# Designs tried in a protein design run: designed miniproteins, single chains, continued (4). Part 82

Each design is a single chain, and the fold is of that chain. pLDDT is the mean over its residues in the fold that is shown.

## One batch from the design tools (miniprotein)

Design m15030
Fold by ESMFold2-Fast:
Structure m15030 (fold): chain A 65 residues (1-65)
Amino acid sequence: GSGVSVDVLRGAVDSTLREYKPSPEEEKELLRLLEEVEKNPDDEEAVQRLIDLIDRVFRKAAAEE
């Protein structure tokens, strides 16, 4: 297991969409990766890609303020 629950990742995606307003393409990719993680929690690559994308969106938002 990834050590991070799907519920935590879902909450992080929701917060990212609400607070940082990612681009439509970033929003689509966040939701796609979340769906992949929900369907296959053993896919550590999908979990890591979702975390990396959340971090990337956060860092971009922080740089604009």
Scores: mean pLDDT 78

Design m15031
Fold by ESMFold2-Fast:
Structure m15031 (fold): chain A 98 residues (1-98)
Amino acid sequence: SLSRAQLEGEVLIALAEMIVALMKKAYEQGKLTPEDALRAIEQLRRLVDEAERLGAISPETAKRVRELLDKAEQYAKEGNVEEAIKLMEEAVDLLRKA
């Protein structure tokens, strides 16, 4: 059986996956701005912080995910939303594997 922390962690990871899926769809439709990508990265950071606080992910996993989100933020600031999305996907995949 899942503990409350494990269940809450699964919800946070599912929300992160949904954010990335929505960003990919917006990009494919030509509707994603760099500002949208930056807002998505900020939301992902908050989900990572909460997952770490709940013990749903290790501090080591949280650090690696934050490093990927830092790179995603740099690409988004440069207007390279495609690479930003790819790094957000890698970050969320790492959360799922944890």
Scores: mean pLDDT 88

Design m15032
Fold by ESMFold2-Fast:
Structure m15032 (fold): chain A 82 residues (1-82)
Amino acid sequence: SMEALIAYREGLEYFAEGKYEKAIEYFEKAIEIEESLPEEERDNELLAEIYYNLALAYEKMGKYELAEEYKKKALELDPSLK
């Protein structure tokens, strides 16, 4: 959705600034928005990208186990992400 895309982009901006806690906040918001949609309206490619970047943000914070969990989630939604 457009709302999820906007939240995701905000998260990416915070990530680029090294504000990983803020990036996580916006990535989680984007996931919540997109997952609130009916199954047929969900953008699974977008969700996979958000989960992957959420994992990278956790990795930057030294939360490696949580990062691995979210990378797995991203790959389940889009196997082309590595």
Scores: mean pLDDT 86

Design m15033
Fold by ESMFold2-Fast:
Structure m15033 (fold): chain A 59 residues (1-59)
Amino acid sequence: MSKEEAIKAAEGAAKMAELLGRPEAARRAQDYLEKAKNAKTDEEAEKYALEASRALGLE
């Protein structure tokens, strides 16, 4: 995915963690979101977006 798409995916993961009342997962997803925003490549951003999703226990 593109860096922009990866950032949106990570934002979605952080938002979902907040809605589910999982503060630790929300903190981890937010950390990965910041890393995705600072990523230099689309591939690096995608990796952080996937880690944000994994923090929710999704996949």
Scores: mean pLDDT 79

Design m15034
Fold by ESMFold2-Fast:
Structure m15034 (fold): chain A 76 residues (1-76)
Amino acid sequence: SKRQEELLKKLEEYKKKIEELIKKKAPKEEILKEVEKMSKFLEENAEEIQAGSPEDQQYVLDLVAEVQELLKKYLE
């Protein structure tokens, strides 16, 4: 649906912003604030995400996993 496409696009924007901050070697606090915004967005849209196709749900999980992997490499 159009709403699912908009949700996925918004998640991609959060990931891109986090990647940009890491690339710029931004302070940990700034990176974590962006991660917090993404987490809040996921919580607020959890029911809509769960109502999506299995493929869309897997895509969300993959995006979250990629962000977590980036954070581990940068912060550890």
Scores: mean pLDDT 83

Design m15035
Fold by ESMFold2-Fast:
Structure m15035 (fold): chain A 73 residues (1-73)
Amino acid sequence: HMDRVEPLIEKLKDKDPQVRVDAAVELGRIGDPRAVKPLIEALKDKDPQVRVAARYALERIGGEEAEKALASL
């Protein structure tokens, strides 16, 4: 079993904002709904580039939970 999503979810909490941006972008590219809740938390990140990356990732994944979170911004 190869789980690429779980390590990327962990990287959303990395100390380096560039690592968090890269993780959000890749989670959006993969499109796994397991990333939705961690990405919603990343919308509140202190770094504006991380917030933008999380927003685009959620738009790419889609679904009711993601759409509701984006509407509440």
Scores: mean pLDDT 83

Design m15036
Fold by ESMFold2-Fast:
Formats: C-alpha cells, structure tokens, sequence
Structure m15036 (fold): chain A 63 residues (1-63)
C-alpha cells in the first residue's frame, strides 16, 4: 500500500540517511546529495513487498 511505502520512505530517511523521519524528501535529498531515484531504489530493495510505483507515489507525497 502507499501508506506502507510512506512508512518505508520515512524509515530509509531516518535509518539510512540519518535525517528525522518527518523531514521532507526534497530537503533530505539536497542535504545528502542523493537522488529521488536512489531513495526509491533503496525502498524497493529493503522492502520487497513495496512496488516501485508505490515507492514513487510515497516520495511524491512526502515532498
């Protein structure tokens, strides 16, 4: 679900990038020099039950 993907994106921001989970994705990307595509790739790699489409929707919702 997109809700599960949102939780996964927030967990990646917190655990992998070391930013607060409630940080806007755009701010986290700028601060760490990572791309939106890299965050999506990490989410689908770490959370195999989340589709790329769900991860993309979650990243868009959190900007």
Amino acid sequence: SVEAAVAAVREVLKQVLGVPADTPVSEALEKHGVTREQVIDLVVALYPHISREEAEAAVEALE
Scores: mean pLDDT 78

Design m15037
Fold by ESMFold2-Fast:
Structure m15037 (fold): chain A 69 residues (1-69)
Amino acid sequence: MPDEAEVKIALGLIYLAIGKLDEQRGDYDSAIESYEKAIELFKESGTPEGEQLRKDAEERLAEVKKKKA
């Protein structure tokens, strides 16, 4: 069974994927929500992998906020 950190990473990856799909459709508000949830989960994982994924998600969040502005 994966540990709690692995479960958080897996769930974060699901939210990251949802955010990417929403962004592609122009649903920026939904994309922002999904990216923010992914960032929280990756941060909570407390792992080097989660930290790298958090940085990717934060970069995507910054890009989508620029598109909305």
Scores: mean pLDDT 83

Design m15038
Fold by ESMFold2-Fast:
Structure m15038 (fold): chain A 75 residues (1-75)
Amino acid sequence: MLTDEQRELAGRGGDEFMRAYEAAQKGDKETALREAAHAVRLFREAGLPEVADSVIETAAKLLNVPPEVIRELAE
């Protein structure tokens, strides 16, 4: 089970992904990519690599970019 710290990181990851979604809806692709990459890093730090991979795939589809672009930004 997740620790309280890991749960907080996962929550922040979700918040960053929502910001990425809103930025994408406004046509701010640069902000959307940056926030999606931050969400990926937060989920990885939370010990949820499978969730991080799902975020990469979902954000790539949302932003019409290859998953590699988001993966590289999250490094």
Scores: mean pLDDT 84

Design m15039
Fold by ESMFold2-Fast:
Structure m15039 (fold): chain A 58 residues (1-58)
Amino acid sequence: MSLEELAEELKKLLEQKKYEEAVELFREFAKENNRFDFLKLSDEEQLKLIEELVKLYE
C-alpha cells in the first residue's frame, strides 16, 4: 500500500466516523513499513497524524 492509497482509505474511514478502524489501518501500515516510532504514539496523536496525512493528499 502506498501513502496515497493509505490516505484514500483513511479519508473514507474518517468520513464514516470510523476512527478506531482508521487508527488500526494506520498502525498496520506503520508495522509493514517499520515505522515503530508511530506505534509509540497515543490513539489521539495517531488520529491527528491521520488527519494531517489526508489533508496532504487532497
Scores: mean pLDDT 79

Design m15041
Fold by ESMFold2-Fast:
Structure m15041 (fold): chain A 65 residues (1-65)
Amino acid sequence: TTKQVALMIETIGLALDYGVKAKIKWEGNKVIVTLEKYDDEKNEKLAKEIEKLAKYFGFEVEIER
């Protein structure tokens, strides 16, 4: 789906901006994002931005560290 591809691209770009590696997996309409633990503050800020982004695109989201 075009919206899923857009969310993935935006999420990857956001993760790069924060300097945190992210892995993305889909389970139906739920996106699961696994963040590599680098920095607790950056990881938390990134997780919140990803949650906001997924909500904007209309997807359920789960963030794992």
Scores: mean pLDDT 82

Design m15042
Fold by ESMFold2-Fast:
Structure m15042 (fold): chain A 71 residues (1-71)
Amino acid sequence: MERKLASLYAAKGILKAAIEFEKELLERAKKEGASQEEIDKLEKNKENLEKAYKELEEEIKRLEEEIERLK
């Protein structure tokens, strides 16, 4: 089960990088005077990624608690 935990941590790292990238795109769009529709789209994408990140943290926590229970 350690391999699954490692995969989830890798996915968490990827999602964190994606969230930071979306934040940078959002700030750039705001500075460059992008349309409100484009800004809203980028904010929605960021929120979706943050939700996926939280779901991964919940899965990691659940798996770690299961591993701890087996000790």
Scores: mean pLDDT 81

Design m15043
Fold by ESMFold2-Fast:
Structure m15043 (fold): chain A 92 residues (1-92)
Amino acid sequence: NEEEIRRAFRRAGFSDEEIERLRRLAEENKPASEVARLFEELGDEALARLARFYAEHFNWTAREILEILEWMVLGKREELQKLTDEIRKLLE
């Protein structure tokens, strides 16, 4: 399962360095703002904005961000739809 997840992240354009740093932040239960900083440092502006949004509005940690990214790279549409519905409520 871990190897499948790693392959999915690589297919989505994540580097091994990005994957390991995300995993470390999640293991240390760092806030989602640290994930935003990581993506800014690596030049992923869109992912940095996404992580900042969740840090600000949901008080998420790196664990939640990593889980969402795993859903995205694995094509978990039901999980993503539930999250999208929550975001829509927040934006309205």
Scores: mean pLDDT 76

Design m15044
Fold by ESMFold2-Fast:
Structure m15044 (fold): chain A 61 residues (1-61)
Amino acid sequence: MTPEEKIEELVEKALAALRAGDWQTAADYLIKAMKLAVEAGNDELYEKVVERFAAEAQRLA
């Protein structure tokens, strides 16, 4: 599995937890996804992860 595929899986899990109201689990998955993006040296992936999570959090607020 590529780093991109792992990051996407973690982001989907974070968004699912956020939609369920489980902020702690959502934050845990988000942090893991962000760390993997940084380790991969892919700033674009890091930005996309943050933007996707922020957009969903704003939609739920």
Scores: mean pLDDT 79

Design m15045
Fold by ESMFold2-Fast:
Structure m15045 (fold): chain A 95 residues (1-95)
Amino acid sequence: MKTEVETRDLSRERYAEETEKAIREAAEKSDEVKVTVTATFADGTVREWVWEKKVENAEEAAKELTDAAVHVLEGELARHPDVEFKLTVTGTIKE
């Protein structure tokens, strides 16, 4: 079993595109993908959301994970314009 982890700081202007690209790349290479969104607020509070999916179909898994992550990113950015986002994508490959 091989695990690859990619962490990216998300831009406010391209967070949806950056999120889709990272998740799609992981889903194309992995049997299971875990997506973690970490939000750091202006007061120093940190909040985390996690989604995991087995990749039965790379396009479907990528779409489902991307839709979930982007929904959270849009909601948090709308409520807290000064929030900073970090995306961690973990792909697991069965050898």
Scores: mean pLDDT 83

Design m15046
Fold by ESMFold2-Fast:
Structure m15046 (fold): chain A 80 residues (1-80)
Amino acid sequence: MPSIEQLVERAIEILEELVRETGDPELAELLEQAKEAAREKDYERFLLLLGEVVSRYRDHPLALELGAVAREIADRLLAE
């Protein structure tokens, strides 16, 4: 099973794809903040930022995939 770092990397890949598809500058800012949180290993902040993206684009297929990855990260952080 993937590590927390691998799940975080996957979430960033999905968010980068969502930024490319939408061209939304606010998503680009959230992506940079998420990358910073991941670099600092601030996984609570990382999950809050992913939650903002999912809330904003709730019906987008990439946001649904991002939400699934975010739940897996959260479950591992709470259980481990």
Scores: mean pLDDT 83

Design m15047
Fold by ESMFold2-Fast:
Structure m15047 (fold): chain A 57 residues (1-57)
Amino acid sequence: MEEEIKKLEERIKELEEEIRKGKEDGSMSELEIEIKEGVVALIEGVLNLLKKKLENG
């Protein structure tokens, strides 16, 4: 479970870097940026639930 949490944290960081690069070089549309930011928020929600479950189990 801790390994899964670490992988999700790494994925969030990777997506944030992709969004940053896409904004900087203009390679991503505004819609794609919005979608990726939404995906980051969803992964953060899952990560928060997993952390709470670990502390209660």
Scores: mean pLDDT 80

Design m15048
Fold by ESMFold2-Fast:
Structure m15048 (fold): chain A 110 residues (1-110)
Amino acid sequence: SGEETLRLVKRQGAADAANYYIKKAEEEIKEAERLLSEVQRDPNAPRETIERMRKEVEEAEKNLKKAQEYSKLLDPETQAEFNQKIDELKKKIEELRKGVEEAEARYRAS
């Protein structure tokens, strides 16, 4: 049936989907790291820079969750490799989130 074909296509594409969302999260993490560097160089960085950094971190978290959901459809060996990469990116997101929280706290104290 059409529904069975759609399920098969979704399952076959799960690895590609997980890779796509991991790549998106990596791009968003890199942009957040660039913005964090900018905020660290300028204590008077505009609110817009801090808001952009927050948005990049939130989008990275969203895409990483999607990658994790698709990884669950994979074989155990491939899933383990994806989980290792996802855990690495989660640690980077945690550090970036701390940077966002510190920048937002400084801005609110001003």
Scores: mean pLDDT 82

Design m15049
Fold by ESMFold2-Fast:
Structure m15049 (fold): chain A 95 residues (1-95)
Amino acid sequence: TPPTPRDMVTRMTTVNTVMRTPMRNNNVGTTVRGGNRGVTVTRWMHMVRNTMTPTEHTMMMGVMNRVYVYVRTGTMTFGNANMAAVMAGMNRVRR
């Protein structure tokens, strides 16, 4: 049975918390135009990649899309800018 949306939201909340406190000197590869936010998304994706299986990562992306919609419709409140940045980063990897 796939994990419930609630379970995945809990996991996403943990990831979002980690994203708020990025390691400042892990500058790997090309500097992204967009400053600190771009670097934060890159570090977040690296952390998620190292802590989740490919299957879990794919499922989390599905939940992130739903959470993003929920935030946009006012059904759920997060740091909207942080969720948008995280979603944008994951969409770049997915596509």
Scores: mean pLDDT 45

Design m15050
Fold by ESMFold2-Fast:
Structure m15050 (fold): chain A 102 residues (1-102)
Amino acid sequence: NEVLELLKKAIELLEKALALAEEEGMAEIVELLEEALEAVKKALKAAEEGKVEEAIEHLRKAIEHLEKALKLAEAAGASEELIKLIKEAIENLKKALELLEA
């Protein structure tokens, strides 16, 4: 299932982003990444259970948290690696959302 693979990939990317944000001392970004990670995990569970509408709601929340995290990371001069991980997570989640809405 491509949706489940995309969500699992986003979780891996977010766990790496969270570790880097913690290392860089970016408390606000850490908080947003933790909220996004929780939302993606809820979306994965909903998608596995065939609860498409619930999965979509959790994905939209995750994307919103990550777009806020990305803006803060860019404004704060976060590492290129942290910014890249957040961008890649957003792209995987947007692709999953498009597939669920099809």
Scores: mean pLDDT 90

Design m15051
Fold by ESMFold2-Fast:
Structure m15051 (fold): chain A 72 residues (1-72)
Amino acid sequence: SEFLGRRLIDVLEERWGIPKAVLAPFENQRITLFGKNGSLTIDMGAIVTEELLEQLEKLGEFTGFSVLGPAT
């Protein structure tokens, strides 16, 4: 898939229309992404794997996000 191996922030822009500028300040943070079907907590510096892409797609339409703190 065109999304595998890419940075999470780039995929969120292309798939959900979230501008990189919105999430770039949180690149080293752990955040919770909210969608119509649930939520996913992830490190913003993550590289998109097949498993991560499936989890993101299961969220449905993006509704927001919340910052939890520094990524470990």
Scores: mean pLDDT 82

Design m15052
Fold by ESMFold2-Fast:
Structure m15052 (fold): chain A 60 residues (1-60)
Amino acid sequence: SDEELYKQLLELFIEWGDRMGEAIEEGKKNGLSREEIMKRLDEISKEARERHEELVKKMS
């Protein structure tokens, strides 16, 4: 249902934010450069985007 899809999209958004924050914290703790942290954030964002696209395709 549309409501279930909306809940899945909200969960994806929350999980994405949590993973982004964790990557920044762990990156700083491990002495990673800004560029290395940004690469990790890009990977996390790519995974979130792919999951979002799969959910949207189920609406079509």
Scores: mean pLDDT 82

Design m15053
Fold by ESMFold2-Fast:
Structure m15053 (fold): chain A 87 residues (1-87)
Amino acid sequence: SKIEEEIAKALEHMNKAGEIDPSIAPILGKAMEHILEAQRLLEDPEKAQEHLEKAAEYLRKAGELAPEAKEELEEAAEYVERARELI
């Protein structure tokens, strides 16, 4: 689906960010938990959207802590937000 395509792109940018700065792995893990929960809650679009919003918030927090990875984290957050808009 289009949602899965946008999420896949977000995950690609998250992976690149983690390669640039491995210290943000715990925060990327929190974003990932919310992305996975959104995918499990497809029957409840409001909850799925809320989890994607939380994922984008964690990605932006990671960018604040890891300036060298900020561009990749902003791209990841944008793809998560695009997935949220499709729900």
Scores: mean pLDDT 88

Design m15054
Fold by ESMFold2-Fast:
Structure m15054 (fold): chain A 76 residues (1-76)
Amino acid sequence: MEETIERVREILKKAGLEDLAPFVEDGLRRIAEQEKPDAGLAVGLVLTVLSAALEKGIPNADEIAREVLRAIEEAF
């Protein structure tokens, strides 16, 4: 999980979305504490990143969201 949190942090920082890192890290830790990971919570985190990237006018918002999704999938 810590490796996943670090990878997501690096993705967000590279994209200029480091302000979201504490929120995403908290969400990932909550998923990790569950006996059965909540897929809805994981999807919610990815959609939050996508929404924020689109609002900031980041041209590769979909790629950033996809990278975050891959990092989460590799943890589970």
Scores: mean pLDDT 77

Design m15055
Fold by ESMFold2-Fast:
Structure m15055 (fold): chain A 84 residues (1-84)
Amino acid sequence: ASLEEALRLLREAGELHGKAMLAKLEGREEEAARLYAEARELAARAAAELEALGDEAAYEEALRLDEELVEENKKRLEEHLAEL
């Protein structure tokens, strides 16, 4: 268990979540559901790694990354929707 591993898992989860959102918009419902499930599993693993660390500062760093990934995915979706 390490902060680096937890952050890596969060980044991978964020990327899969973004792909799931795009698949949903493109009407690929089954692929979107699968990608959402994979993203949730990676996020759960990241949470377990953070709990194992027991470090509040590590948890705060993970929250900052999660907020950045959420905002990044939101912006990408808003840009995509504006082009429709």
Scores: mean pLDDT 77

Design m15056
Fold by ESMFold2-Fast:
Structure m15056 (fold): chain A 67 residues (1-67)
Amino acid sequence: SIEEIAEELKEKYKGFDPYLQAFELAVEMIERGFSREEIVEALMKYFGLSEKQAELIVDQAELHLKI
């Protein structure tokens, strides 16, 4: 589930910048085939990001993956 992925990434990147944790969640969710809308919602819910901040991270993750 999205919650399990978010929890695993927060533990794996514990002590790292929260922005990096959020970025890694976006990358993982894109690779698993989640929609942009689901990824933005997850970033807002699990990392307390604004919609604009979440969309920016998704854009950066998509660019990183060239999708």
Scores: mean pLDDT 83

Design m15057
Fold by ESMFold2-Fast:
Structure m15057 (fold): chain A 60 residues (1-60)
Amino acid sequence: SKIEKLQALKEENEASRKELEEYLKTEGDKLPETIRLFLEFVVNSTRYLVEKLEEKIKKL
């Protein structure tokens, strides 16, 4: 169903976000500033996507 597909997409994006956050936590200080800022942007964008997917699921 549409709800199941959105839930799976949410879970996959949340898992990827957690992996990237852990990478930034352990290796972030070793990265060039521009790369670190870009990856932080990706983390925040993925968090926003997960929130929007959750809102969409709740409205269905």
Scores: mean pLDDT 84

Design m15058
Fold by ESMFold2-Fast:
Structure m15058 (fold): chain A 86 residues (1-86)
Amino acid sequence: SDAEDEFLIEQRALYAGTKASMAQYDAILAEKKAAGETDRKKFYTINGEELSKIQKAMTDAREAARKAAEEELRRQREARRAQLAG
């Protein structure tokens, strides 16, 4: 059903967003390490700019995952129609 498809699309979007947020957090820590940050509090503290980067990565990944899931469902429907026609 359309409601089930929408639910699955949103679940994939949630997972992708969470994964992207963690990757962006790890990237921020890697940049701080490369910059030679030795202060533990500064190293683990996320400022407003860094938080915005994490939020953007999450939003971008969620939108990309929704688009990919919609495209996958479209291909699955087309493949089923092709099998019924062949």
Scores: mean pLDDT 85

Design m15059
Fold by ESMFold2-Fast:
Structure m15059 (fold): chain A 60 residues (1-60)
Amino acid sequence: MSAGQQELRAQLEADLAALEEDDAAAARELARGFGLTTEEEIARVLEMLRATLEAVLARL
């Protein structure tokens, strides 16, 4: 692999970890606004975002 691809992957992995924390807070705030309070629905939204980011990482 090229150094550029390795650096990009490392950056995305770091962003995923940081974004996951921030995204959890944002997802809960949004769910409250919509009246969605089920942990299952919140977990589904977070899992979809995580799966999308993992798919991008796998493509790199």
Scores: mean pLDDT 66

Design m15060
Fold by ESMFold2-Fast:
Structure m15060 (fold): chain A 64 residues (1-64)
Amino acid sequence: GAAALEASRRAGEELRAFLEEARARGIDEVDITVTVKDGTVTVTARAGDEVRTLVAEGLPDPPS
C-alpha cells in the first residue's frame, strides 16, 4: 500500500544519504544487512566504524 511505499522511500533516502556521506569520507567498503520479518524491513549499513540502522514497516511478508 501507499504507507509501505512511503516507508520504503524514506528508508532508501536515509540509506542513500549515509552511503554518500561514507563516500565523501573516502570509505570504499560498506556492509549492508537486510532483515525482513513480520512485514518489517530492518536495514543495517556499516561503513568503517559507523553503523546506521533503518526500519521500514508495512512491507509484505517474504514468500514462504
Scores: mean pLDDT 71

Design m15061
Fold by ESMFold2-Fast:
Structure m15061 (fold): chain A 56 residues (1-56)
Amino acid sequence: AALAAQAAAVEAQRDAGLAGLERNAARVSPEEAERAREALRAGFDARAAALRAAAA
């Protein structure tokens, strides 16, 4: 339903953000790139999980 669709949209935004970080990965250290990916993933995953829990 609507909440599941919103969770999927948030997951798509996470994937787009990760793609953006990958385009700039060569400009930062591997450690900085990984921290940025983890922070971005954690934020969007938490939001998607909350939306999916609300949909159940």
Scores: mean pLDDT 78

Design m15062
Fold by ESMFold2-Fast:
Structure m15062 (fold): chain A 67 residues (1-67)
Amino acid sequence: MQTITVGYNGTPIATLTYESDEDRIAALPALAAAFEAHFGVPVTLTEKLDANGRKLAEVDFSAAPPP
């Protein structure tokens, strides 16, 4: 099993465990859609590599989340 950390503005908010890259690719859009539904603003998840080559995903809002 593999893991990827989901973060928002440098803060870890979730960890996703997956068996294959296909599972990861399918799960990240679903997480983005869930955040978009909750906050009512467009959300994107961007995969990056950390300094050690490990995968991480950053949550980006097109606007600040509502109060």
Scores: mean pLDDT 70

Design m15063
Fold by ESMFold2-Fast:
Structure m15063 (fold): chain A 90 residues (1-90)
Amino acid sequence: MADVEIPPELVELAREADEAIEAGDYERAAELARRLAEAAARALGPEHPLVAQALYALAQALRRAGDEEEAARLLAEAERLRAAAGPVPD
C-alpha cells in the first residue's frame, strides 16, 4: 500500500478534538472535528479513514451537547465512510 503521510496539523486537530470531548467542551470538540473533517477531505480525499473518524468525533460531541438527531445523522455517514475505506482490493 502507498504510505500516505498525514499532515501533522491534522493529527493535532484530532488530538485537540478528543481532548475537548474528555474535558466536556462539546462545542469546541464539534468545531475542531468539523475542521478536521474538512481539512482531511481536502488533503487526503473525502473517503480517507481520517474523515470518517472526524465525523464520528463530531457526532459524539453533538450527542453529548444534546443534539442527538444531528449526531445520529453524522454517525451514519461516518459508518458509511468507514465501510468504504475498509474494502480489501481483489
Scores: mean pLDDT 75

Design m15064
Fold by ESMFold2-Fast:
Structure m15064 (fold): chain A 72 residues (1-72)
Amino acid sequence: SENGNKAGLAAAGAAGAAAGGDAERSRYHMQLAGKYGGPEAAKYAELAAEAAERGDAVTSQRYASLAGQAGA
């Protein structure tokens, strides 16, 4: 769905911002994931950002995918 796609993209944006050290931008993208995919998408976006900050790209990508599924 469009909302699922937007939630997943937002979660990926949160992860990218976190990896780059931009906490403010990461939080903004977490809020967008919640707007499109609800509280579950926001939680998955947070987990994706946390994994990305640790350098765990595989876990981060899985959580971003789950954020997209929550919005579907």
Scores: mean pLDDT 85

Design m15065
Fold by ESMFold2-Fast:
Structure m15065 (fold): chain A 64 residues (1-64)
Amino acid sequence: SDGARSGAAASAAGAAGDSAGAATGLYEMQKVGGNPEHGLLGARAGKAGDTAAASAHGRLAAQG
């Protein structure tokens, strides 16, 4: 699904230390129907610079 692809991209960006990319991917994932709770938590973590938390939430959001 588009949500899973966006969540996976956010997870990869987070793992690479790209917190802005992780946050953007998680916002996009949430808009296309990924897991909204993990999408929101990951986006907040990414904006705060917590790339590990953003990556973890991105993976969970992509899994649904």
Scores: mean pLDDT 67

Design m15066
Fold by ESMFold2-Fast:
Structure m15066 (fold): chain A 59 residues (1-59)
Amino acid sequence: SKAEREEREKKLQERGNENTGEILAFRGKSEEYEIAAKGKERLDKQLKEKLEAELKRKR
């Protein structure tokens, strides 16, 4: 059937790009952790500025 033919073609294309797809997936996870770490560093800097502003407001 047409569906079976399309499925076979898709599997062949996936096999050709298997290494690239696997590398991208692995890299994506590493980037996610790196972005999270950098995000926390930026938030800590912003929290320090907000804390100074709150201390002035509390006074």
Scores: mean pLDDT 63

